# Designed miniproteins, single chains, continued (2), part 98

Each design is a single chain, and the fold is of that chain. pLDDT is the mean over its residues in the fold that is shown.

## One batch from the design tools (miniprotein)

Design m7626
Fold by ESMFold2-Fast:
Order: C-alpha cells, then sequence, then structure tokens
Structure m7626 (fold): chain A 74 residues (1-74)
C-alpha cells in the first residue's frame, strides 16, 4: 500500500538523518518521526481516495529526494 511505502521512506530518511546527529539525539529523532508520520497518515486517511493517492505519491517522492540529500551530507 502507499501508506506502507510512505512509512518505509520515512524510516529510510530517519536512518540517514540519524547518521548526522549524536547518538543521544537519535532516540528523540526516531520518536518524533514516528509520531509525526502517524499523525499525518491519520489526517490523510480522512481524504477522498484519489486525493489520498496523489498526496501519498507526492510525499513519497519528496521523502526520496530528502533522503538522497541527507545521505550526501553524511
Amino acid sequence: SLEEELREKVERLTEAVEKLVPESEREKLREKSEETTAADLEQISKLPPEEKKKLLEQAIESLEKLTKKAEELA
């Protein structure tokens, strides 16, 4: 599903960003990422199916670009 794909992309971005922060901050970063993703997915789930698909696809694409940039900074 697109929601599952979005979660995978967020996890990859979080992993890339974790490499840029001290170990003491990694736990907070992971918790914040999980909380934000859950809240966003809940809001998106209230949208019509077509709009939901479009937003999820755009979010996935944006996350891939951010992950690539974060990996380049590591």
Scores: mean pLDDT 76

Design m7627
Fold by ESMFold2-Fast:
Structure m7627 (fold): chain A 86 residues (1-86)
Amino acid sequence: SLLEEFVRRARRRLEELIKKNIEENKSLEEAYKNLERLREEFLEEARELARRHGLSPEVEAELRAALEHLTAQARREIEEIHKKKE
């Protein structure tokens, strides 16, 4: 479905962001800033998707909740990566 595809793409973009943060040795603060920017982009894209396809407020809220969940998971992963010592 359109919503499943959107969430799948959002998850891929989060995975790429986390990988890039590691590769570029970003600080925890910068990693958080990058995550927050991407979260804002997701919410804007979700709003546009809802507008374009005439999604109900309830469906838009469910999509927003899914995006918030994905970004919260990404934030936890970022924290774990930065706390690891090797």
Scores: mean pLDDT 83

Design m7628
Fold by ESMFold2-Fast:
Structure m7628 (fold): chain A 84 residues (1-84)
Amino acid sequence: NMEVFNDETERNASMALIYAGIGKILESQGKYEEAAKEYEKAISLLEEDHPLRAEMLEKLAEVYEKLGKTEEAEEYRKKAEELK
């Protein structure tokens, strides 16, 4: 059996943390469009019930708000709230 030693789900969660970190760095540099893409990558790698998913959705909402995409920001913020 393929044990947790090579668990793809665990690896995906680790990769999501890396993408989240890159997104935060880009956001700090004012690169909001690039930051949004990195947060979207992080979210895509996380299972629906993963705690980090709510945080990433909230970060994505913040970035879209800074881009003037208020409707997108509201949608992602509501998704984050539904998770907690």
Scores: mean pLDDT 77

Design m7629
Fold by ESMFold2-Fast:
Structure m7629 (fold): chain A 84 residues (1-84)
Amino acid sequence: MKYLTVEFTGIKSAEEAAELGKRAAEELDKFPVVKSVVVISYEGADGEFRVIVTAKLEGASEEDIKEIEEALRKVAEEYGAKVA
């Protein structure tokens, strides 16, 4: 089993962090190699919100991982967030 962890930064509100986390989980659910998703949102010491998404992958190829990372990057762009 493999785990993919992506952190989203530069989020300005708790509501946007929650929406981004939900959208990231929905996008990941489209990939058959994704077996579970954990989403954690929190306020950083700088007052900006962050979202950590961890996906459990089974049988994922490098191409699958690349497609997943690209999907998550597009979600970040929708919310003006950055991928760390």
Scores: mean pLDDT 83

Design m7630
Fold by ESMFold2-Fast:
Structure m7630 (fold): chain A 74 residues (1-74)
Amino acid sequence: LSPEAKIAALITAAGILVAAGEISESLGDEEAAREAREAAIELAEEAIKLAEEVPEYKEEFEKEAKKLKERAEK
């Protein structure tokens, strides 16, 4: 995968895990919610780090990844 494709995949996966964490919390499964949020934060941080390799799109990728990280931390 190109760096851009890897970043897009990481952001997509983080978004899915954020949603999974929110759903799990609404169902009272605090353990599943925590695990999903922790995984989402990890993937978002990897995307931010990898965005440094793509200066043309770095700002946009970092913005999207940071939004997902903030949602997972809430």
Scores: mean pLDDT 83

Design m7631
Fold by ESMFold2-Fast:
Structure m7631 (fold): chain A 60 residues (1-60)
Amino acid sequence: SAEELIAEELRTRPRLDVDELVARIQKETGVSPEEARALLDRLLAEGKVQPERDIEVSRA
């Protein structure tokens, strides 16, 4: 699903670029760019995806 793809991208990428992420979601899921953007915004607002926490990994 688009939600799973967004979560995986945010966890694996150290840099979050909204435009690039929207384009990837669009190509992977087939949704429109506007729909992908709205879906990403909703997931971030609801706390289902936490890019600031997920991409910041402390080294031992």
Scores: mean pLDDT 64

Design m7632
Fold by ESMFold2-Fast:
Structure m7632 (fold): chain A 62 residues (1-62)
Amino acid sequence: MEELARKLAEEIGKANGVKAGDDAVKQILEKLKNPEEAKRLGEMAKGLGAEELAEKLYEIGE
């Protein structure tokens, strides 16, 4: 879970030209506790081109 949250935070950071911080990782981890939010994060990862990460997030959302 934490590894997936960190990878998503890094992909969002790359898209915005900034380094991902620990607060971003913590916020994503909280959202991953909710299956509906995990699916939304999967859609975001797919939109960023992180298809493998999106698949892992969809599995959590099921």
Scores: mean pLDDT 78

Design m7633
Fold by ESMFold2-Fast:
Structure m7633 (fold): chain A 73 residues (1-73)
Amino acid sequence: MSEEARRLLIEGIATVLRGIGLVFQGELLLAKAAKTGDQALAAQGQALIAQGQALIDRGRALLAEADELAAKS
């Protein structure tokens, strides 16, 4: 595997993991909002989930690029 493919693989994995972390933080805030009725907390939770999903999509794209480079090396 090329060094470029390895770097994209590592970056892709790290980006997906960060995205997953944000989704779970958002879910935790939504659970707290449901218990307290805090609409601002619910909005924060939804925003974190959206940010996390965007990072997961970005990481998946990087992993696809890593696979392409590995196949061509």
Scores: mean pLDDT 86

Design m7634
Fold by ESMFold2-Fast:
Structure m7634 (fold): chain A 81 residues (1-81)
Amino acid sequence: SRELVLRAIALTLRAIGLLIELELLEKRGATEEELEKLIEEAKKIIEEAEKLLKEDPNNKLAQKAIELAEKVIKRAEEMLK
C-alpha cells in the first residue's frame, strides 16, 4: 500500500539522519552516551522496518532502512572500541 511505502520512506530518512549525526560526532569527538543513543535509535528503526516487512515482505525501502540502520550500529560500535 502507499501508506506502507510512505512509512518506509520515513524510516529510511530517519536512518540517513542518524548517519549524518554520526559523521558530525566523529569530527568533534563523541561521548560513549551519544554513541549508545545512536545505537538505540538505529535498533528502533530496525524493529519498525521489520514490522513493515511482515506486512509487505518485498518492501525495498524498508530493507534499505534496515541496511542503513545496521551501518549506523556498526560504525558507532567501532567508535566505542
Scores: mean pLDDT 88

Design m7635
Fold by ESMFold2-Fast:
Structure m7635 (fold): chain A 104 residues (1-104)
Amino acid sequence: LDELAEKIVEIGKKYGLEEIGQKVAEALRSLDLTPEEVDLADAIAEIARVTWGLSDDQYTLLKAALLLKLKYNDTEGVNKAIQAVREGKLKEALEILQEIVDKA
């Protein structure tokens, strides 16, 4: 999770959303996830990466959205974030991920 969190911060810096990226990264680091939950999110993200032809940044944000879905009861927010990632709207995806975290 720490490596994923670091990548989220870097994506935030690229889009002028450093504060949002840090908040999402902190939420990811605080998740109490089992190895099986992480592996499931990885498997789904890898399938999507291959089938949708995702960039590294898109893959990173998709994986973050899938992990947040496991602990946050915001299915609509997560689906919206995944759609933004698929469309290459990474700034919008980061903003949606922050909204998921803020609504608890």
Scores: mean pLDDT 82

Design m7637
Fold by ESMFold2-Fast:
Structure m7637 (fold): chain A 81 residues (1-81)
Amino acid sequence: KAEVEAQIAALKAGEAAEKAAHTFYENMRQGADAVAASADPETAAVYRAKSAEMTALGNQEKARHDALAAQRKALEDAYKA
């Protein structure tokens, strides 16, 4: 029982970490977009490329979060109190 509770707690911690990483990349993307909107064309092109990179990284972290959440829910559903 204690082992299952520890596993659920570890999965919840992993979910929180991946969610924080996704939020971090979204904030970086918004920052890059803001710079691109006010910059010269050459600098704007660099920051638009960085925005696309941050979007891709954020999507990867979201996918990892969703996978961990699914694992946790399956474990919780299997473990009846």
Scores: mean pLDDT 82

Design m7638
Fold by ESMFold2-Fast:
Structure m7638 (fold): chain A 56 residues (1-56)
Amino acid sequence: GDAAARALAERNAAGARAVAELTGSPVAKQHAEEAERAARQGDAAASAEHADLAGG
C-alpha cells in the first residue's frame, strides 16, 4: 500500500544519507538528496536506486 511504499522509500533515503555522511562523497550526497526527494513522493523504486548508487 501507499504507506508501505513511503516507509520503504524513507528507509532507503535514510540509508543513502548515512552513507553520504560517513564517506563525505559529493556523489553520495547528490544521491542521498535524490533518494530523499523520491521518498517525499512515495517513490520506493527511485529511492532504492539512488540509495544503491550512494553506497557504491
Scores: mean pLDDT 83

Design m7639
Fold by ESMFold2-Fast:
Structure m7639 (fold): chain A 67 residues (1-67)
Amino acid sequence: SLDVFTTAFDAAVAAILEQGGRFVGARFEGKKLTIEYEGDFDKEKVIEAAKPLAEKQGLEIEVVDVS
């Protein structure tokens, strides 16, 4: 189902933008969702927002600084 993917993605992007960070991109490979960002903000809040939602279907989330 795409519901967990969409929810985890939306939560990650919202957390990045809420803290004044920049969302750069995302990629989905197998069971792994990688969120790419730039900015000086608390990355743990991004992970905390998205990871529980992603894990419901065995989807792994990774948050990567690409600055």
Scores: mean pLDDT 73

Design m7640
Fold by ESMFold2-Fast:
Structure m7640 (fold): chain A 71 residues (1-71)
Amino acid sequence: SAELVEELIAALSDPDPAVRAEAARQLGEMAKSFPAALRAVPALERALGDPDPRVRAAAREALEQIRATHG
């Protein structure tokens, strides 16, 4: 749902890197079925510069999934 997408976008700014990484992973997975997840692309692009390498990896994977699904 759009509410879940907005909650996950907000979670990309969480102080806990584990929460940020999980949010990126879930946004990438949701994009396969829910075009509303495309709203997360700017936030995921910012997450590519996250200080935590796990968050950066999750953001890269999410953006690759979005590209593969939506062009």
Scores: mean pLDDT 84

Design m7641
Fold by ESMFold2-Fast:
Structure m7641 (fold): chain A 61 residues (1-61)
Amino acid sequence: LSEEELERLREEYRRLVSPIAETAAEIDARVRGLSEEEKRALAERLQEGLAEALLNIELRS
């Protein structure tokens, strides 16, 4: 790979991953400030949201 191709791949990766990385950092910041009870409630809500998202993917696949 050339230096130009590598730089382009890095920019594409940054564009694709930036929203995910930002969301992960936001979740980490929120989780750090939560009590054990709040963490449990958040985990349950996230599991429900993930199940809904996966069901939508299956229905559209």
Scores: mean pLDDT 66

Design m7642
Fold by ESMFold2-Fast:
Structure m7642 (fold): chain A 100 residues (1-100)
Amino acid sequence: EREELIAFVERKVEEAREYARRHLPPADAELTERALEAIREFIRATLAGDRERAREAAEELARLMEELNGQPFTVPDDAKLEEFLANIAEALRRVMEEEK
């Protein structure tokens, strides 16, 4: 279910944030938290069918990746982004079905 999938993502993001705070240096934990927030927003927007918000989240994630790697990172074009978003939603749904 969509609501269950969103709850699953929220829980996994929080677990990852706690892990980062516990095991990573403060600067890396902060960057990881920002990336996790962008991923969470990207997934939520994708599941809601909000393509514009999903793209904004993807662009924020790309910016954070560029900061982390020091290398340019480009967001896929809209057609590939929509397919990518659909594939993520489907993959998350399958994982959630297995963990029920």
Scores: mean pLDDT 64

Design m7643
Fold by ESMFold2-Fast:
Structure m7643 (fold): chain A 64 residues (1-64)
Amino acid sequence: AGAAAGAAGAAAGAAAGNDSRGVGTLSHMEQKDAGDDDGAARAGAAGGAAPNGVEFSTRASQAS
């Protein structure tokens, strides 16, 4: 239970990290309103609970 819950939490955390990666990659916040750009990045994170395996796999491997 703890390991499974930890892996699920890690996936959610990785999705949150997408926000930073998305805005950092596109840098839309410099041209457009940060709120609009941040919202788009957040929507992407919500759609990808486990965006990139690097963060998810690392956490899942430890939990396993």
Scores: mean pLDDT 45

Design m7644
Fold by ESMFold2-Fast:
Structure m7644 (fold): chain A 74 residues (1-74)
Amino acid sequence: TSAEEQEKKQKNEELLKELNEAFELFDKGLAAAEAGDAETARRYFEKAVELLEKLSPLLAESVRRLGERELAAL
């Protein structure tokens, strides 16, 4: 049981770290979009989505759509 809990804790910590990295990339994409740099914004959004695809394909698709809407608003 303790080994099972240790594994789950480590996996959750890894997932949280990757989620934080993906959201940091998305924030950088938003900053680039606000600056009018659509190409840089797109690249950051793509990197964020790529990281999220490893965690949750559904979440990755949602974030991809959000990035597309941000770019379309430029």
Scores: mean pLDDT 80

Design m7645
Fold by ESMFold2-Fast:
Parts: structure tokens; C-alpha cells; sequence
Structure m7645 (fold): chain A 83 residues (1-83)
């Protein structure tokens, strides 16, 4: 169901937010531009989570597409910050 998909996506978003927050906490010596990008991605993830909570009446296809794009970007940023 759309509700089950939204709950699963929300859980994944919360996990990625926590991973990015931990990167900032554990690596205070990261370049300022990397820290700024991480903070901006945390905001984007939180904004998407809020959008999911607002009872979207649109199809799971659009939701899945946005989810994949956001998750990939967060993962790429985590990998960049950890190297």
C-alpha cells in the first residue's frame, strides 16, 4: 500500500539523516564546502520526509523515483565525506 511504502521510505530517510549528522559530528575537520553540502542534504531529506507525512494522493511511481534519486545522492555524499 502507499502508506506502507511511505513508512518504509520514511525509515530509510531517518537512517540517512542520522548517518549524515554522525559524519558532521565525527569529522569536524571536513572542508567547509563539504559540511555545507551535508547540511543542505539533511534539510532536503527532512523536507521529503515532511512531504511524505502530508498524505500525498499521487502515485507510488513518482514517490519511488524521488526516493531513489534522494537516496543515491545521500549515499554519494556519505562516501565522499568518508574518504
Amino acid sequence: SAKELAEEITGDLESKIKQLENVLKERPSLPEEVKKRIKEEIKKLKDFKELLGSNTSLSGEELQKKYEEILKRADELIEEALK
Scores: mean pLDDT 78

Design m7646
Fold by ESMFold2-Fast:
Structure m7646 (fold): chain A 63 residues (1-63)
Amino acid sequence: SSAEQRRAAMRAIVERLGPRAAEAYFMVRVLKMPLAAVARTLGVSVGTVRRYVRAAEELLAEL
């Protein structure tokens, strides 16, 4: 995706799901970080990271 497409996607995630979901999505899908590393960085469980990423992906599928 272009930088503009990525920026638009990230803005939509922040506006509809909040900054924590946007951070989780970016680290997992853009930076390709392991779920355990993302969970440690955000101070949440791996299950919470998976929930954030899933919610972001479902949102982007509707755009």
Scores: mean pLDDT 86

Design m7647
Fold by ESMFold2-Fast:
Structure m7647 (fold): chain A 56 residues (1-56)
Amino acid sequence: KLEELLEILPEEAKPVAEEIIKNPDLSEEELKELAKKNKVSLEGVKTIQEEIKKIL
């Protein structure tokens, strides 16, 4: 339930989740760049990717 995941994420993590929804198979380097740009931890970004992949 993708909408529910987006509702519980902090504001800075929402753009990260949106980019991962567009391309769930982003590389670790691309995830690292998203983490840096949105001030989210790399671990947090990886967790968001894993949750999105489970839903899709």
Scores: mean pLDDT 78

Design m7648
Fold by ESMFold2-Fast:
Structure m7648 (fold): chain A 61 residues (1-61)
Amino acid sequence: MEEEERIREGLVDLVSTITGISREEAQALVDSLPDLEAAIRYVAELTGVPEESVRRMLERA
């Protein structure tokens, strides 16, 4: 329950920081994806970082 919310918040922060878009825009982008797996995959593709590395970053944050 609370873990999903925390991971989503971490994804929004990561996207905003890496792409330079606002947190509001990053949140809309993450919210447009069907699930957390799709969001992690999208961020990995966008950043050029492997999915495994993205998951590890979110677990640390």
Scores: mean pLDDT 74

Design m7649
Fold by ESMFold2-Fast:
Structure m7649 (fold): chain A 67 residues (1-67)
Amino acid sequence: MEEERRKYREELLKKARDLAKQAKSPTDVVKATRSVMEKAEDEDLPEIARAVAEGAKENGLKFTPEA
């Protein structure tokens, strides 16, 4: 039970990071993030946001809400 949820969460985190790394613009990062977050539990949202930020950083894109 818990293992299935963990697997699903790990898949979402991996997908979020990969999408952010492959994104060609900040808008693409936002769109990808939203689609992943819509499928996630509320408790997993901070980790997904962190994965996206890490992927965007590796891609050289700045994803900052205050920019």
Scores: mean pLDDT 71

Design m7650
Fold by ESMFold2-Fast:
Structure m7650 (fold): chain A 83 residues (1-83)
Amino acid sequence: SELEEKLKELKKELEKLIKELKEAKEKGDEEKVKELLKKIFEKIGEAEKVLLEMGKDPATKERAFELAGEIQEFLKKNLAPLI
């Protein structure tokens, strides 16, 4: 679906931003860390909106639940240790 494709794109963008966040933290670049965290939380909000939209449609509801779990696990493993 178009919404699932958007979610895949957002996940790739989050992966890139989280990698950049890790590098910025290793360098002690506090300004870059703040900017990247802002962008990451904005992308998380966009992904949540897509998941909520998918969850309202009976045809995509089950898939939305699965993808939400995958994204939560991804953020727990890759973002949570950096906060």
Scores: mean pLDDT 87

Design m7651
Fold by ESMFold2-Fast:
Structure m7651 (fold): chain A 64 residues (1-64)
Amino acid sequence: MLDLEVEVTLLLMSGYIAKKQGDYDEAIEKLKEALKLAKSNPEAPESLIEELEERLKEVEEAKK
């Protein structure tokens, strides 16, 4: 069992790498998974959820 912080960070890093490689679909998938995990954890700060939503929007715009 991974800590929320570690798991979200790994998903964010995976999404960032996918975005840099031009794999926007994989980046979107990783960011959505991170956002779902953050939203399901009551210890997750609101700022983390906002950051994940912003990064997801950026990748979705880049895909267009």
Scores: mean pLDDT 77

Design m7652
Fold by ESMFold2-Fast:
Parts: sequence; structure tokens; C-alpha cells
Structure m7652 (fold): chain A 94 residues (1-94)
Amino acid sequence: MIKPLSKEEKEFLLKAIDEMRKAIDESQTKEEAVQKVREILDKALEKIKSNEGIILVTLLDMAVALAQRSDLPFEEVKESLKRVLDIIKKEIEK
């Protein structure tokens, strides 16, 4: 069974997701967006102790890695990353 997110971890991850979304929106290039999101994810890994939280952060890191390797225009990458953030946010908020 997966160890669920604590209330503190939920609040932290929701804040981190909002910070990631802002970083993506303010970035001029795919490379800049990926770097900023990864810096936020690295800080999240230092604070997250639950199995559920580790899984969610890993899924976000995988999405960022796929975006980095993608040949899609940055605007499409931006939309896709924000959609992934929305999906993860919904999972945390239940």
C-alpha cells in the first residue's frame, strides 16, 4: 500500500506546483522552463518523505525529461507541462 501524503506535504506540493506553473509561464525558452521546474522539483524531493509524494514528484520529473527531449514548439511544450501540473494538482487535492 502507498503511504499517503501528509497535510504538510500536500500544502508544500500545491505551492510547488503553483511555483512551477509560474516558472513555465515566465520562461522564454524550453531550456529555461525545464531548468526552473527541475530546481523546484529538487527542493521538493528534499522535503517529501511519503511514498505517494515521491511517486508524484517522479512523474513530474519524467514529464519534464520528455518535454526536454521533445521536438515540439515551446508553446506546445508549455501547454503540455501545465496540463500535467493540473492533473497532479487534482490528484493531490482529493
Scores: mean pLDDT 82

Design m7653
Fold by ESMFold2-Fast:
Structure m7653 (fold): chain A 81 residues (1-81)
Amino acid sequence: ADELTIGSAALEAYENGGKEKAKETIKRMILDLELRRKGVTSEEANKIYEKEIDKLTVTDEELERYIELGRQARARVEAAR
């Protein structure tokens, strides 16, 4: 699921770069998934990314939700060996 994928990336970013890096990773993943779904090219995606990333806001509550989803995803992987 897309949210579990974003959560896993957010948890990893949080562990390696803290809260700010985790929020940036969430914003990037959300935008990247939207652009991939629309079939936007990498060059076009980069131009849209520069404009749209600043419009995205990840609250502390949203960050905690994605980190929790990342922990759930990690637990599933660990439970599956």
Scores: mean pLDDT 77

Design m7654
Fold by ESMFold2-Fast:
Structure m7654 (fold): chain A 85 residues (1-85)
Amino acid sequence: PVPQEVQDLLQEPYRRGLEAGLTLPEEEWPAYRAAIEAARAAAQAEVDALVAAGVIPDTAGLRLLLETYDRELEGLEEGIARRLA
């Protein structure tokens, strides 16, 4: 099972995304999505750079950070799907 502390950290990003999908004007969705995708891509690039340099740090924090962006995007898409249904 996933530790409760990790679950708590992932719940808030999902909730933010869900609220954004449900409540933001439709014209704001592309910018919101793009901002999260850009942040995730930057974090992923940092992980990739460390691996390519032969540095193998404890990347648990970076993996969790990537997961928070994924959860916020999941929330956004769920909110959008509900509003467009």
Scores: mean pLDDT 79

Design m7655
Fold by ESMFold2-Fast:
Structure m7655 (fold): chain A 63 residues (1-63)
Amino acid sequence: AAAAQARAGRIDDEVLRKLAEELGVSSPGEALRLMGQAAWELDARNEPLTREAIVARAREMAA
């Protein structure tokens, strides 16, 4: 899953580490999976795919 998402776009390891801290998870890989799932749910609902919306949804899923 993480490898497939990395091929679709560039994501910095530093950004993933900070996202893991914000989401309260211990792994950057878990943060990446939560972000991907949040984006997929927003897209399915025809919601805007903004960074803010994706992070907010991922945070809800992590909590």
Scores: mean pLDDT 70

Design m7656
Fold by ESMFold2-Fast:
Structure m7656 (fold): chain A 69 residues (1-69)
Amino acid sequence: SLERQRRIERLADAFYAYLKAHSVEEGVEEARIAADSDPKHADDIITAMNRAVERVKKEEEELQKKLEE
């Protein structure tokens, strides 16, 4: 549904900000705790975290390529 898509997008943006301020390891742990506390939205939470992690990893890979030139 559109509501589910919006929820995942908002969660992914929030997780991305968290990963940038902390770490991937801390973010994954927070997502696990959130999913355990809200089983109705667990799949959405995990999906959002995966999107945030992929975005961070892609940015790190692009930065490394520029450094290697």
Scores: mean pLDDT 82

Design m7657
Fold by ESMFold2-Fast:
Structure m7657 (fold): chain A 60 residues (1-60)
Amino acid sequence: SKEELLEEIKKLQDETAKRIAELKEKAKKNPELREDYEEQIKTLNDITEKAISYLEEQIK
């Protein structure tokens, strides 16, 4: 249902935000690894955006 898809999208957004926050904190603690963490954040955002787009396409 549309409601279930919207809940899944929200869950995905919330989980991704938590993971990104954790990576940002790690980047603060390890400046020498900042570029690696920034790349991980970019990859995570790209994957999440693709997944959300797929779920949005299921909502009609």
Scores: mean pLDDT 85

Design m7658
Fold by ESMFold2-Fast:
Structure m7658 (fold): chain A 79 residues (1-79)
Amino acid sequence: ASKVPTARQFVRAAAETFGIEWKEDAGITREQAQEIADLLAAGDYEGARALLEKIVNTKGPMSEEPIVGSTAAEHLAAL
């Protein structure tokens, strides 16, 4: 069991939690996933939702890199 999700796994889980439709071909960078994780860690759920809505329709390369911070997964579990 991994405590550190990849950018893809994290963004998909966050989008499902906020009720935002995830597109399988959405392009997500590690930096974008990290920004969402940082917003969730700070308790800025509105900021995280707005950023997710902005990027879910963006097509591009999908980062396989892990995001920093075990707290991101804990915040998703608390939602």
Scores: mean pLDDT 68

Design m7659
Fold by ESMFold2-Fast:
Structure m7659 (fold): chain A 63 residues (1-63)
Amino acid sequence: GLGEELLKKYLGLSDEEIKIAQELLKKNPDASNEELAEELSKRTGLSIKTAKGAVSALKALGE
C-alpha cells in the first residue's frame, strides 16, 4: 500500500520490517508507541528511533 512505499522511502524499512510492524499494530491495538517500537526494534534490529517513527506513521495512516 501507499504507507509501505512511504516507509521504505523515508525510513528505509524493508518489506519484512513493515510486515512485522503491521502485525504488531494489529495484535496490540491498545499498546503505546513506545511498547510497539521496543518490540519492533527487538524483532528487526531497527533503532528505537526508527521503529518509533514507523509505528507513528502506520498509526497515522490507519495501516
Scores: mean pLDDT 81

Design m7660
Fold by ESMFold2-Fast:
Structure m7660 (fold): chain A 125 residues (1-125)
Amino acid sequence: NPEEEEQLRRVIEETLRLIDEAKRLIEKEGGPPELLETLERAERAVRERDVPLLKEEKEKLRKFAAELTSEEDKEKARERLKKEFGVSDEEFEKNLGSLGFKSNKLKSLLTRIVVLLDMLIDELS
């Protein structure tokens, strides 16, 4: 079906674009080295249409997206808690894991990549 192949091509192109955007953001703003490696493997999996690799890298990216807290979100939370409640930097760092943070641009990109990888797995299976 020509429409199905065109849809697959568009999903591949968009996935690669978002992976590239996420890689550039990590290089500019920092991020876990393992995340960059995962994105590079995901890019290879997309280009090669490797369903087992797509499944593996999708699960890794999903975990990264769930665990991400941006440095900007942390700094904003630190400043706010310091001003409103007199929380020290030491107390903030000790309690970081119990604080909720809003999704940053990287978390949004990773979530979108995971959705597109899931669509690719479905189309290629």
Scores: mean pLDDT 75

Design m7661
Fold by ESMFold2-Fast:
Structure m7661 (fold): chain A 68 residues (1-68)
Amino acid sequence: MEADELMRQASVLLFQGRFELALEYAKKAVELAGPDNADALLTLANALSALGRTEEAKEYRDKALALL
């Protein structure tokens, strides 16, 4: 529940262009959901991509896809 709320807030922040804050929320979502939660990892990848951190975004996206 907490992790789901953090993921939703991160997505809202991304739409608002608040990329650094979105990344912090996404990181907290991964911490709460655990390292094997695909939705949390995809949220983190989206925040990293928005900040131009494309290689890191790819790593987290690949991890998320491996869990699906």
Scores: mean pLDDT 82

Design m7662
Fold by ESMFold2-Fast:
Structure m7662 (fold): chain A 88 residues (1-88)
Amino acid sequence: SEKEKLIKEAIEHLQRALELLDKVDSPNAKKARELVEQALRYLKEGKIDEAIDLVNEALDLLSKETSPEAKEARVHLQKALDLLYKAS
């Protein structure tokens, strides 16, 4: 279905964000990784709204991170959010 395709693409963006954040040595990046991992678990359970809330929290934590990896991770988190809102 269209919804399943959107969720699959969102998961791919969240996974890419995790890879990028693993390269960022900061407390905010570590917390953002934990939130994104929990969002992926919620998506596996069909809990789209709960996943959206956690991805928004991760973006807020990363707002002051200036590394190239953190900036690219924010782009992937934003793309995931856009897809999850369409799936909601």
Scores: mean pLDDT 90

